# Designs tried in a protein design run: designed miniproteins, single chains. Part 80

Each design is a single chain, and the fold is of that chain. pLDDT is the mean over its residues in the fold that is shown.

## One batch from the design tools (miniprotein)

Design m2954
Fold by ESMFold2-Fast:
Structure m2954 (fold): chain A 86 residues (1-86)
Amino acid sequence: MTLTLTFKNLNDEQIAELVAWAKELASRGYDVKVEVEGDTVTITIGNLSVPLEIGHILRAIGLELDGHDVKITIKGDETTITVTFK
Protein backbone atom coordinates (compact mmCIF):
# COMPACT_ATOMS: atom_id res chain seq x y z
CA MET A 1 0.00 0.00 0.00
CA THR A 2 1.04 3.60 -0.66
CA LEU A 3 -0.19 6.62 1.32
CA THR A 4 0.16 10.11 -0.21
CA LEU A 5 -0.44 13.08 2.10
CA THR A 6 -0.70 16.54 0.49
CA PHE A 7 -0.85 19.59 2.77
CA LYS A 8 -1.71 22.95 1.14
CA ASN A 9 -1.75 26.62 2.14
CA LEU A 10 0.97 26.19 4.80
CA ASN A 11 3.05 28.79 6.63
CA ASP A 12 6.79 28.30 7.29
CA GLU A 13 6.22 26.85 10.79
CA GLN A 14 3.67 24.30 9.49
CA ILE A 15 6.07 23.28 6.69
CA ALA A 16 8.87 22.77 9.25
CA GLU A 17 6.60 20.69 11.54
CA LEU A 18 5.42 18.42 8.68
CA VAL A 19 9.00 17.91 7.42
CA ALA A 20 10.11 17.05 10.98
CA TRP A 21 7.19 14.60 11.33
CA ALA A 22 8.11 12.92 8.01
CA LYS A 23 11.75 12.59 9.15
CA GLU A 24 10.52 10.95 12.39
CA LEU A 25 8.50 8.42 10.34
CA ALA A 26 11.58 7.66 8.19
CA SER A 27 13.61 7.11 11.41
CA ARG A 28 10.98 4.52 12.49
CA GLY A 29 11.64 2.50 9.31
CA TYR A 30 8.90 3.82 7.00
CA ASP A 31 9.69 4.37 3.30
CA VAL A 32 9.08 8.13 3.27
CA LYS A 33 9.55 10.77 0.57
CA VAL A 34 9.02 14.49 1.25
CA GLU A 35 8.57 17.23 -1.36
CA VAL A 36 8.13 20.94 -0.58
CA GLU A 37 6.77 23.26 -3.31
CA GLY A 38 5.94 26.79 -2.17
CA ASP A 39 3.23 26.47 0.51
CA THR A 40 2.57 22.77 -0.26
CA VAL A 41 4.14 19.70 1.38
CA THR A 42 3.66 16.23 -0.14
CA ILE A 43 4.63 13.19 1.93
CA THR A 44 4.58 9.76 0.24
CA ILE A 45 4.82 6.63 2.42
CA GLY A 46 5.40 3.35 0.56
CA ASN A 47 5.41 -0.34 1.47
CA LEU A 48 2.63 -0.17 4.08
CA SER A 49 1.59 -3.77 4.78
CA VAL A 50 -1.69 -3.28 6.70
CA PRO A 51 -4.49 -0.65 7.05
CA LEU A 52 -3.67 -0.40 10.78
CA GLU A 53 -0.34 1.28 9.90
CA ILE A 54 -2.27 4.00 8.04
CA GLY A 55 -4.47 4.46 11.13
CA HIS A 56 -1.42 4.92 13.38
CA ILE A 57 0.07 7.45 10.91
CA LEU A 58 -3.21 9.41 10.71
CA ARG A 59 -3.47 9.48 14.52
CA ALA A 60 0.04 10.95 14.71
CA ILE A 61 -1.06 13.89 12.50
CA GLY A 62 -4.67 13.99 13.76
CA LEU A 63 -4.24 17.22 15.70
CA GLU A 64 -2.85 18.92 12.56
CA LEU A 65 -6.05 18.01 10.66
CA ASP A 66 -8.51 19.55 13.14
CA GLY A 67 -10.36 22.56 11.68
CA HIS A 68 -8.92 22.13 8.16
CA ASP A 69 -10.48 20.94 4.88
CA VAL A 70 -9.75 17.23 4.34
CA LYS A 71 -10.28 15.10 1.21
CA ILE A 72 -9.62 11.34 1.25
CA THR A 73 -9.44 9.22 -1.93
CA ILE A 74 -8.87 5.43 -1.96
CA LYS A 75 -8.06 3.64 -5.25
CA GLY A 76 -6.89 0.03 -5.05
CA ASP A 77 -3.58 -0.08 -3.15
CA GLU A 78 -3.23 3.75 -2.99
CA THR A 79 -4.71 6.16 -0.42
CA THR A 80 -4.46 9.93 -1.01
CA ILE A 81 -5.30 12.47 1.69
CA THR A 82 -5.34 16.18 0.81
CA VAL A 83 -5.50 18.73 3.63
CA THR A 84 -5.96 22.46 2.93
CA PHE A 85 -5.01 24.65 5.87
CA LYS A 86 -7.16 27.67 6.74
Scores: mean pLDDT 72

Design m2955
Fold by ESMFold2-Fast:
Structure m2955 (fold): chain A 62 residues (1-62)
Amino acid sequence: MKSLEEEIKKVEKEIEELSRRATEAAHRGDWVTFDRLLGELTDKKKKLDELKKKLEKVKKEE
């Protein structure tokens, strides 16, 4: 079963992997891939913020 904490960990890991890939693309001079990965990172960071807000709300109800 998915908990909010498990989803947060998954998204954090995805951000770490995307950040690594973006750095590798920049080192290769692959700016098209770099820009795409930056967009994906921004989306994942927004999702992480939303999940953290949901977790705080759940903790505050108990």
Scores: mean pLDDT 79

Design m2956
Fold by ESMFold2-Fast:
Structure m2956 (fold): chain A 73 residues (1-73)
Amino acid sequence: MVEELIEKGREAEAAGDKEKAVEYYVKAGSEALRRGDYETAIEAFQKALALDPSNKAARMGLASAKAALEAKK
């Protein structure tokens, strides 16, 4: 579940494991995108980018989620 992936990311972040936190946030964003939950996807990818601004998957995912949300308007 997306919420569980975000929670695992937060736990990894609290443990000081930024690499694992980014991995979980990217997974959460990708799953939210697959479900059409673009707002949650944006939030998850932004959390990943806050920890690693150069993360390609998070940057691409954020762009896709924002484009999908705009198309929905």
Scores: mean pLDDT 83

Design m2957
Fold by ESMFold2-Fast:
Structure m2957 (fold): chain A 66 residues (1-66)
Amino acid sequence: SAAIEARAREAAARLSEEQREVAREVAEKLREIGDILDRALARAKAKSGGHPSLEEFLAEYRRESA
């Protein structure tokens, strides 16, 4: 019984570590996407006098994400 409990705790700790690793990777990717979107919007606004179209924004997004 004690051996089964020890194994269950070890498995839970390992799953928790894997879940934390995935969460960190997702958070980093979302942060990178946010930065790209912010830069693309700033460039589109600069080129359009502050009122970029969706097409103009997407063009700058493609440049920043390349």
Scores: mean pLDDT 78

Design m2958
Fold by ESMFold2-Fast:
Structure m2958 (fold): chain A 95 residues (1-95)
Amino acid sequence: SEEEIERRAELLAKHTGLDPETVREILRNVREGKVLTDEQIDALIRAAEAAGLPPYVIEILREMKEGKYSPEKQVKIARDLLDGLVYLAELDEKA
C-alpha cells in the first residue's frame, strides 16, 4: 500500500540520512518490479554504508550498477536489501 511505502520511507530516511522522496521512489520502483537508476543505486550504497553492512554488499550494489545482473535479479537484490534495512531500523526503534 501507499501507506506502507510512506512508513518505510520515513523510517529509512531517519536511520540513513537519505531524502524521504528518494526512498519513496526506490520503494515504488522495487514494488513495480522496475530496475533502479544509477542515482537510486548510489542512494542504496549510502544507506548500506550508514547501516554498517559488510563490504561485499557494497560490491554487489556496484556490480548491479555495472549491469552485471539481470533485471529480475537486480529487483530481487534491491528488495531483499530494503527489507533488511527496514528490519534493522525497526529493531533500533524498539531499543
Scores: mean pLDDT 86

Design m2959
Fold by ESMFold2-Fast:
Structure m2959 (fold): chain A 94 residues (1-94)
Amino acid sequence: SEKEKNIKKAIEYIEKAAEILAQSGDFDVQVDAALILMIVSLAKKALERGDYETAIELVKLAIEHLERVARDHPVSPEVKEYIEKAKKYLEKAK
């Protein structure tokens, strides 16, 4: 399914961004990264059961958390690129 492939790609880019943030020396950023990875884990479970609506909403929530971290903290260009790619794939999944 094209929708499933686009959700999986959005999840992949969110995980890449969150993994970089998890290595931050800032404890608040590490906590946000852990929360984002938890949300993505739930999105994967929704996707496995064919619940695309829940998976899309959880992906959207994870992206909103990533964008908040990027506004409040200095983040690498790679994190910003992964956020934009995740957003692109989320739009294709709709």
Scores: mean pLDDT 89

Design m2960
Fold by ESMFold2-Fast:
Structure m2960 (fold): chain A 72 residues (1-72)
Amino acid sequence: PPPPTLSVEATSPDGKRYSITTEATPDGMAEAGRRIRELLDSPDPNVQRVAEELLRRLLEQLRRIQEELARR
């Protein structure tokens, strides 16, 4: 079957919404991680806070998908 997709979103303290969608593949995970890393490297604390939320949610969804793959 095709690899499952991960989609995460979070709203920054200043009200700006951010979203990341990627495939649960090594390439897709590397791309999502790179995008979150760019946000974490921002000097803006609002952007850093949203990056932390996106990372937390991405890891949560990845954990769920890893559990599903282990059952196959």
Scores: mean pLDDT 78

Design m2961
Fold by ESMFold2-Fast:
Structure m2961 (fold): chain A 69 residues (1-69)
Amino acid sequence: MNEELRELAEKVLVLLEEARESKPEEREKIIEELSKLLGVPKSEVTEVLNSKSHEEFNKKLKELLERYK
């Protein structure tokens, strides 16, 4: 993994954890920020956050990051 992808992955993880702990209005802002940062629809970011298990979360996060180039 290049430095840019590693830094991006760290930022995404921090923002996802913030979104999980945030109030609904703050969560929506974080989802919008992640959508812009990764260049993906807000719905895809929301699906990562709505994962039912750690395994599902990791799989969806990996897919999301793999789309960033």
Scores: mean pLDDT 75

Design m2962
Fold by ESMFold2-Fast:
Structure m2962 (fold): chain A 65 residues (1-65)
Amino acid sequence: MEERGLRGRELKERYRREEGLDGFAAGERAQEELGPPSEELREILREIAEKLREIGDEFEKELLG
C-alpha cells in the first residue's frame, strides 16, 4: 500500500511548507537517512571536532594578540 504511505508523507510535507519548517528539518533528516557513521568514524570525527575547537580558540587568542 504505497499510496497510503505517500499520502502520509504528502500531509507532512504540506504542514512543513505551511510552517516553513523545511530548512531545519531537512538537515536533521538527511543525517538520519544516511544513517549514523561507524564507530571508527565517530571517534575520528569527535577527535577532529575537539581539536578544531581547541585550535580555533587558541588561534583566535593569538590572532587577537
Scores: mean pLDDT 59

Design m2963
Fold by ESMFold2-Fast:
Structure m2963 (fold): chain A 86 residues (1-86)
Amino acid sequence: MEETIILFRALAIRSEADVIVKMARRRDFPADVIARLEAIRARIDALHARIKDPSLSMEEKRKLLEEMDRLMAEMVALYEELLAAQ
């Protein structure tokens, strides 16, 4: 069940990243900020693709998930800073 939980959490993070970028576009955030959010989302998407590799150890998959969590926190912080500035 541990691998299933890791994969579920990774998918949830990736899905949330897509929603954040979509919401930033709808709120007409500056193009440079949208580009930065899209760059972070692309990194999350790449990590999500890697975490599905069956050759990776469970510890390696946990470290990839931790990096995805870190990138998500950066996206949320950037989004919240722009909301507070409006």
Scores: mean pLDDT 85

Design m2964
Fold by ESMFold2-Fast:
Structure m2964 (fold): chain A 60 residues (1-60)
Amino acid sequence: ARAEIEALLAEARRALEAGDLERARELVQKASQLMLEHGASPEQFAELVALAREIAAAEA
């Protein structure tokens, strides 16, 4: 679960950097779901929040 969360966050970051906001949002949603079900580290939670904010800013 934690390794899957880490992989999803890394893929979301790459999608955001590539400008693929739809993919980035989808990956963030999947990571968020796994965090709610299995737990997350403070670092993983901080990255999720950072990604969500950057995606929202890029869409505005």
Scores: mean pLDDT 80

Design m2965
Fold by ESMFold2-Fast:
Structure m2965 (fold): chain A 60 residues (1-60)
Amino acid sequence: MEKKKEEMKKNLEKRKETLQSRIADLQAQPETPERQLELDVYQAFLEIIDAIEKIDEEKK
């Protein structure tokens, strides 16, 4: 339902903030192979969310 467009935007924003917080926490930890894998995964999710938001902005 289009009425939930605002709700979807809020959900994406919340997820981005959660991912950014987790990335910041990981970056504060010692550099380990596990840390690098987690960072790569979370950054990939952020890029996906950013791409989704960009598409939505273009469509308005």
Scores: mean pLDDT 74

Design m2966
Fold by ESMFold2-Fast:
Structure m2966 (fold): chain A 120 residues (1-120)
Amino acid sequence: SLEKYEEAKKLLYEIYEKIKELGQKLMEGKLTLEELREMREEILRLLDKLLELSKDDEELSKLIEELKGLVEELFDEAENMVKNGLSDEDKKKMKEIWGKIVELINEIIELLDKKMEELR
């Protein structure tokens, strides 16, 4: 329904802002391992809600599953960085994963906007 896609879009923006905050705090060296794991749990919970809203839409579900995979990869790299310190190589890897996440979020938003327009 239109309302489900509007809710999905709101969740996606919330996920985007939380991942952006993660990246900022990680680059500043201000994250503990405990805080990182709490942020991971919260963002994955939001992604699971997004998957539930999109479960009857194969195309949308596929993109959200891809996003979840990238987010899990981002947190695995972030956990290694918090444990072992930040290197320039680690910063480059984080920026590459973040770039892929931003591109995929934009693709999902465009798809949601198209589906919402078709329901109007």
Scores: mean pLDDT 86

Design m2967
Fold by ESMFold2-Fast:
Structure m2967 (fold): chain A 80 residues (1-80)
Amino acid sequence: EEERLIARIERLEEEYLARAEELVAEGRYEEALRVLDEGIGLLEIVLGIAKIVGDEKVVKKAEEAIAKLEALREEIEKKM
């Protein structure tokens, strides 16, 4: 389960970053922010569950994924 959950976190990170980057390239900044907010929200739920069950590897992966989405979100906000 841990390996599958880490793989899902990595896939979510990749998918949300790719979608947001595509929207940014199109000048669709508001939609890009919504996509990132959705991704961050999902990852925060995963992080909360991982903390409850004490899965440190999943916690670390979720925190890393959230940080990457938040970094792009901040860059987009500066362009608006």
Scores: mean pLDDT 85

Design m2968
Fold by ESMFold2-Fast:
Structure m2968 (fold): chain A 60 residues (1-60)
Amino acid sequence: SSVISQLALKEIEEVKPQLLAAGASEEEIDELFELARKGDAEAANKKLREIAKRLGVKLP
């Protein structure tokens, strides 16, 4: 993957525990990883922010 895709994967890994604790499903998290792996960093980031906003999780 590009550097951007690798950074997206790292961000998802870092926030995964907080998202799961707040009520995110494993399926939602898997979708984020799939988008990042495909190189759709923008789509992955948008989806991540939507999930975080819905669950009240603060992103860095």
Scores: mean pLDDT 78

Design m2969
Fold by ESMFold2-Fast:
Structure m2969 (fold): chain A 68 residues (1-68)
Amino acid sequence: MTAEDYFKKGLELLEQEKYEEAIEYFKKAIELDPNYVEAYLLLAEAYDRLGKEELAEEYFEKAEEIYK
């Protein structure tokens, strides 16, 4: 599987409100492509949906740093 394949699976799980499973797939996408900004953004969203605000902020900041 490519980083994009894992990202798309994460999106599907996020839509189904399976946040913990979505997080695992977004992490796999980032592992294969550490500059996958969209994966960091959706990982942050999934953590926010779980009420893990500190983790959500951390991954959002990582996404911002990749383009700066």
Scores: mean pLDDT 84

Design m2970
Fold by ESMFold2-Fast:
Structure m2970 (fold): chain A 72 residues (1-72)
Amino acid sequence: MLSEREKLLRLIGEILRLIGEILDLELKIKELEEKDPNNPENQKKIEELREKIKELKERRKKLLEELRKLKV
């Protein structure tokens, strides 16, 4: 059984990892938009990256709710 401290550290670690992934994807979108915003292939890639960011943000929200429910 994981201690409450280990559960807390694991949740914080996962949240930080998701934040890092979201920031990396946001930077990739910015690079694609700055490089050639009118390129339809780049627009398609940007849309795929935005969808991934949305999924990661939803996962982050669930982990934050779990963190909030922990009495620590």
Scores: mean pLDDT 80

Design m2971
Fold by ESMFold2-Fast:
Structure m2971 (fold): chain A 65 residues (1-65)
Amino acid sequence: SALAHYNLGVVYEALGRHADAAEAYAEALRLDPGHDDAKASLAGLLDRHGADPAVWAAIRRHLAP
C-alpha cells in the first residue's frame, strides 16, 4: 500500500532517519505516482536534507528498476 509506505516515511522522518524516510516516500510514489502527500513530504525532505549523500543514495537505489 502506498499509504503504508508514506506513513512509514513520516515515522522515519520523525526519528531523524532521513535516508530511510526518503526510500519509504520513493516507494509510496512508485506504487502511486499521484500520491500528493508523499510528493510534498519527499520534496520537503530533499529541500531540508538533500545535501546528505545517504538521502540521494536511498532514492537512486529504490527508484532504479
Scores: mean pLDDT 78

Design m2972
Fold by ESMFold2-Fast:
Structure m2972 (fold): chain A 74 residues (1-74)
Amino acid sequence: GTVDPEELDMEVDIALLEIWRGIAKVDPDPERAAELIKVTDEGIEKAQKALEDGNYEEARKIVEETIKKIRELW
């Protein structure tokens, strides 16, 4: 069938959080790396659950809040 654009957008956003988690593994600052892993893991888990529940609006909000937290670490 035709892919749902909102579901696809949320899957892409979650994949972006997974990329940030990967960046944390090569971060030379161990404290920032640990916090980045924690923030991305929590954000991915919550966003994935909201996506599975079909709550795209909540998933989007979780991704936005997670990205804001990531930006605040720098």
Scores: mean pLDDT 79

Design m2973
Fold by ESMFold2-Fast:
Structure m2973 (fold): chain A 120 residues (1-120)
Amino acid sequence: AAADQARMAALEERIRAAVAAGDDAAVAEALGEIAVLLIRGHTAARVPDIALGLGAHPDPAAAERAAELAEEEARRRLAAGEQAIVHPDAAVQERIRAEAEALGARVAIVLLTPAEVAAL
């Protein structure tokens, strides 16, 4: 979305300024916001395919609602100090989580079930 592109451009400028100032906390915050935008984009991209799999017509408004729910969950996980990983395929996200946990990594996966997408 154009709004997400504008947010990404602003975050890139914030990272550049924070790096120049040696502000590691501001760099970390901006990187977290970039992760949220990536989670929004990946979630929105999968909504048409999920809708078709449920026998429904793709709705652009449903994609934005799904992105908003994914952002809320991602922010909750980031506030808890977890890394967020998103992939359009829920089975791939679950495999990534299982592999990361086996390596001792603490991860959070933002998932929307087909039922949650259908409720949008």
Scores: mean pLDDT 63

Design m2974
Fold by ESMFold2-Fast:
Structure m2974 (fold): chain A 61 residues (1-61)
Amino acid sequence: MDTARKVALALLLTVHKDEPEEKMIELLKPYFSEEAARKAVELVREGKSPIEAIDEAEKLQ
């Protein structure tokens, strides 16, 4: 995944941080597997930066 897409997805997680977990996962499903999308949302909720969460999700693809 290129850097521009990673930044865009990290911004999506930042803007939608107050949405229910399941809705945040749905936003990422076009770009990640369900497992990777769920991991990214979990990491953000644990207090990891959105960009770090996206990097970890990419490793699960």
Scores: mean pLDDT 79

Design m2975
Fold by ESMFold2-Fast:
Structure m2975 (fold): chain A 57 residues (1-57)
Amino acid sequence: SLQQELNEFLLEVSKKGPVPEPEEVRELLLLMDKLSGVIDEELIDELLEAIEKVQEK
């Protein structure tokens, strides 16, 4: 399911730490677009946190 894929992606980002790779940020944004009408606010907040960590240089 999309939630499982998100959780796996969040775990990978969390393990790597704040790695600001453009491709990873783009992938997260695409996942948000796919889930924009499906996931709850809690998952969106976690995605935003993961994106912020990736964008940190």
Scores: mean pLDDT 61

Design m2976
Fold by ESMFold2-Fast:
Structure m2976 (fold): chain A 91 residues (1-91)
Amino acid sequence: VVEYPAAPPAPRTASASVTLKPEVATGIMAVVTSSGELKITESTGTTLNSTVTYDVVGPEVRVTFSYLEKYAGGSTYYAGQAATHLFRGLP
């Protein structure tokens, strides 16, 4: 029996909200691009580049990231320690 090749993996978009400070209404959305990079965008529209490790286990996507970036103004962002987020119901 001839097996058909598996369809190429569709571009995966996983959204994760990470709050750096509980008293600040700032959400960070994490999106995996088609190139496999993770982009983190603040609610103000600031995009942060980050490297992330993620696993797909059945219907779950487990995303763990640890991130540090300095902006041109010398500001430093910390990605809240190594945080694991579970996403369910992704196609």
Scores: mean pLDDT 39

Design m2977
Fold by ESMFold2-Fast:
Structure m2977 (fold): chain A 65 residues (1-65)
Amino acid sequence: SLEREVLRALGHMLLALGKKFLEKGDYETAVKYFEEALRMLREAGASPEDIAYAEKVLEEAKKKL
């Protein structure tokens, strides 16, 4: 569906933005982007691999807080 396609695209965009903030050392902002990305990917029915990756980068960012 269009809604799932939009959510998947937004989820991947938010992952990319979160990674940029993570590389800059802005861990609080990175966590927020990764949490939102994970929510969108789950709602979109993204692959287990995509969801696992989002969970991994979120955990890594949280550990740096």
Scores: mean pLDDT 87

Design m2978
Fold by ESMFold2-Fast:
Structure m2978 (fold): chain A 66 residues (1-66)
Amino acid sequence: MELSPKEKLLKLIGEILRKIGEVFELELKLKKNPDDEKLKEELKKKKEELEKLKEEFKKLVEEIEK
């Protein structure tokens, strides 16, 4: 069973908020440990995932607004 457009939107919002939280936490950790290459790499990956989710959200909103 496929989610409705509204349910898909709510799910994406939840995923975006979770990723924003993860990015914020990693940025905070990196501020305390600025030379931690592993944290820099994880932050880069999470930011890329967040940008992908934002793009999916924009596409879904445009589809619903039609």
Scores: mean pLDDT 79

Design m2979
Fold by ESMFold2-Fast:
Structure m2979 (fold): chain A 66 residues (1-66)
Amino acid sequence: MVTIEATGLSLEAAIGIALAGMGQPGARARLVGDSGVLIIGDMSKEQAQQLVDGAESAGGRAKLTY
């Protein structure tokens, strides 16, 4: 199980990252305020890294925990 915490996003970017995270079967995502996203799910390290890279490319910061 992986937890991704992304911050420093625009609301549009946060929604986009949340929807990308929910694309993984069994994953859950929610907005944190209007600038962050919390994603929890069973996903590969590669899939988790793609979500981290997406958040960072959108100008945010992401933290990955197992």
Scores: mean pLDDT 81

Design m2980
Fold by ESMFold2-Fast:
Structure m2980 (fold): chain A 80 residues (1-80)
Amino acid sequence: MLEEVARLLEEAARAAREGNAEEALRLLEEAIELLSQDDSPEAGVYRIAVAVAKRLVERGKLEEAAELAEKLARKLREKA
């Protein structure tokens, strides 16, 4: 699960850098949905962080959203 979430976040960061806000939002929402299936406190923290990245995309802050998504993906891969 964490590896799949990391992959979704990496794809979301790519979409955001390409200016594709719709695709970035879709991928971030999918990551939140997967994290919501895990009741651990750690998954809860990552879900909140991904929701922040989604909010940045909604506000047109695509570069900030991409940077946050990449940072989260890196941390998740270290734990997977």
Scores: mean pLDDT 83

Design m2981
Fold by ESMFold2-Fast:
Structure m2981 (fold): chain A 73 residues (1-73)
Amino acid sequence: LEDELMEALKAGDLEKARKYAEELAKELERRGEPDLAKAVYYAALGMIYALQGDYEKAKEYFELAEEYAKKHL
């Protein structure tokens, strides 16, 4: 899922990237890592918005991702 998400992002396939990000987040939640799941999901959304040229939304999602990543650390 992580590799598939990165491949979709590199290809600019934003629909697949969003789907794989959601699936990866669900897998991380299943493994008992909800804060990591949110961090990864928001980071992926940030990258998707950046690729669309929406840098304000990208920044918001990257900030959310960083907050949840700090809770996991």
Scores: mean pLDDT 81

Design m2982
Fold by ESMFold2-Fast:
Structure m2982 (fold): chain A 66 residues (1-66)
Amino acid sequence: MTLRITFRGSVEQYIGTLLRLIGDPNVEVQRVGENTLLVTFNGSEAEAQALLDELRADPNLEVEVL
């Protein structure tokens, strides 16, 4: 699963989210802008859905499935 995450503000303002993503061994993170990350998830479908639901619960994040 590949996600585009757009933050309301700079990525550095969302340290908790950034550490969650970087700390996950199934997650590859690429910074593509000041407020935008490209995230590739290589785990199970259930774990991918759980990650998507976690990210979408934050109203300051726009999460697009690519």
Scores: mean pLDDT 84

Design m2983
Fold by ESMFold2-Fast:
Structure m2983 (fold): chain A 55 residues (1-55)
Amino acid sequence: KPSVGEISDEVLALAFKLGERDIEKLGELIVEAVRLYQEGASKEEILKWVREKLE
């Protein structure tokens, strides 16, 4: 199972790959992704959510 740090790192890396550069948006995205993970979402579900938000 990935750690909270691993989720944060992968979400940030994916957002950067998709072209997001706004530090405030990146911070909000990471906070919400970590919350979803702590509430039981899988890493795959979180990364799909990030793609849906940024695409």
Scores: mean pLDDT 79

Design m2984
Fold by ESMFold2-Fast:
Structure m2984 (fold): chain A 96 residues (1-96)
Amino acid sequence: KELEVLEKRIKENPNDADAYFELGMVYMEKGDYEKAIEAFEKALKLTPEDDPLSAVIYQALAEVYEKLGDTEKAKEYYEKSQNALRRAVERARAAA
């Protein structure tokens, strides 16, 4: 059900980073970790580096790699998430 709605959103707007992130989350819940990674990587390509969404996508990728037993990849993505979060906080403080 949720997959059909997200596939329709992506068909209507192929640059919808949020739709690809949600698609990745749905695949992760289903245990389809390879498709989850593909969706999250697409969301990341559509997300500016200074966007807070990038930190959330990196955290989701870290969780997927933990589920796959790739602890080294999970650690790398967790560190990327922490760095992206720091950039988002610095940007928010500069804009305030």
Scores: mean pLDDT 82

Design m2985
Fold by ESMFold2-Fast:
Structure m2985 (fold): chain A 69 residues (1-69)
Amino acid sequence: MERGRALGEAQVLGMEVMGKPAEEAIAAIREDGARLGPETQPAVDEAIARVRALGAERDAAAAEAARLA
């Protein structure tokens, strides 16, 4: 199994299709990384950055929709 590929994929999908909070996704990624070992830390950091970027995009879209008044 490709460690970097698997980390965060389900959490990213949860954010995009289910509205999962970014903090929950980040917590799950950290837990997966802890189980896989310290050698996966760069992949964990990258997955967390990806989740945070998606959360920021979602927040920006929500703010834009809120301005439609």
Scores: mean pLDDT 70

Design m2986
Fold by ESMFold2-Fast:
Structure m2986 (fold): chain A 99 residues (1-99)
Amino acid sequence: ADWKEVLERLLERAEELGLEVKGMAPVAEDFLAENPLVVVRILLRLKDSDEVVAVVEITYNPTGDKAVLDLRVRTTPLMPEELARALEELVRELREEYT
């Protein structure tokens, strides 16, 4: 699937968990690799907090069908343990389905 489809599904499911996007930007690009890649970093917050509680990184190939190559998540100590586990599970499921 196109990385934007994976992003849309991630954000839909994150919203159901009470997580909102604080920021999103490309943070790494390598067009000289054997397989070119772009890493998009998504900063997540809780609805009632300005603090970043999680970071999700989507790695995709910017050529052809823009396929997802990897998904990673890191939670901060500010993330409630139950929500951290739910988000980690979601990212694992999406990684297994789309990579």
Scores: mean pLDDT 80

Design m2987
Fold by ESMFold2-Fast:
Structure m2987 (fold): chain A 68 residues (1-68)
Amino acid sequence: MRDAVIRLLADRGAAAGEAVARAQGLSDAEIAEMARRGGLVGAHGGALTVEERLAAGVSLADILARAR
């Protein structure tokens, strides 16, 4: 789930990614912040890697919650 959410947010916070994030318990504020950061494109021209998203300031709380 985490990778799918990251990919959707990196692809401009698609509505599907927003809906999934809400289903996973993210607040509207967290979704807005991640979508804003998720608009960034990785160095390879596609979705950001986990490392690239972390460097860009994507919410660590969401990523860590998903890993647990």
Scores: mean pLDDT 50

Design m2988
Fold by ESMFold2-Fast:
Order: C-alpha cells, then structure tokens, then sequence
Structure m2988 (fold): chain A 71 residues (1-71)
C-alpha cells in the first residue's frame, strides 16, 4: 500500500510537471484541484487505497489534457 501510494504520487507529480510545461501553471492547478480534495479526504480517513486511486485519476486527467493540447 505505502509503496503503491508513493509510486502513484511520483506519477502524478511527473504528469503535473509535464502539464505545467505544456499547459501552464494555472490550467494544471485547475485540473489538480478536482482531485486534491478527494486525496486529502482519503488520506485523513486512512484510506491509502482511495488516496492512491485519486492520485492515479489526477495523473490520467493531466496526461489526457496534455495529449489534447498536442493534437
């Protein structure tokens, strides 16, 4: 669980870094905000699986936004 959470966080951070470079800070933050609240709620509840899922969904949303911008 903790290793999976760490890997998901790494993927989300990498996706956010790429999104900042391609979309800019403001657009990246707008996308992240939709998942940030869920991540905090799951982490506060001790739901590491739910927190990991929220990070992976955030990473996917950021990756998709970059893909659309490149099209």
Amino acid sequence: MEAELREALGRALAAAERAVQRLGVEETERIVREYDQRFIEKTDAGDLEGATEALLEAARALEEAVRRAES
Scores: mean pLDDT 81

Design m2989
Fold by ESMFold2-Fast:
Structure m2989 (fold): chain A 54 residues (1-54)
Amino acid sequence: TVGDLAKELNISIEELKKIVSRVLGVSPVKEDDDLYSLGMNPLLERELRREIRE
């Protein structure tokens, strides 16, 4: 879930929700949403990592 990913990446849930919303083009994003249910794929996962500067 979005909340689980935020814990793994050690970033705030609010920051991750904003990044996911921008990268996937979806709104709203909830803490309990599954990223792949929101449309995550390998290209968008790469964009997500770039946005969080990993």
Scores: mean pLDDT 73

Design m2990
Fold by ESMFold2-Fast:
Structure m2990 (fold): chain A 83 residues (1-83)
Amino acid sequence: SGPAAGAEATVDGTTITVTATEKDGKARVTASTDGGGGYGVGVVAPGATAVLTVVDPSTNKTFQVTATVSADLSSVTVTVTAV
């Protein structure tokens, strides 16, 4: 199993959890909401930034998730914006 890093952010009462795991030499980034089954996934190089769109179906709010994964996959930095 590859290394895993995680972060979360709360915007407008919605908590978005982001995880980055190693897969085939790349970072798989997943973002999910606690409020209604919103989900996004992207694959980027280690050290790169993933931009994901997540929709909370319970509120119909759309969030842009910007996740920067460290080159060693030990950390992920997350910014979430309601759009």
Scores: mean pLDDT 79

Design m2991
Fold by ESMFold2-Fast:
Structure m2991 (fold): chain A 55 residues (1-55)
Amino acid sequence: SPEIERLRRELEELSQKAQDAYEAGDVESMREHSERAVEVLRRLRELEEEERRRE
């Protein structure tokens, strides 16, 4: 699914941004990116489960 692939890339980018913020000591940006990553991961799991049921 193109949407699943997009969300996987978004998750990787958010993880990298959270890591960069952590290295920079930017706790607020790290938290924001981490919270967004959790939301993306939740959506990704929902779509993967729906795709598995469709197959």
Scores: mean pLDDT 83

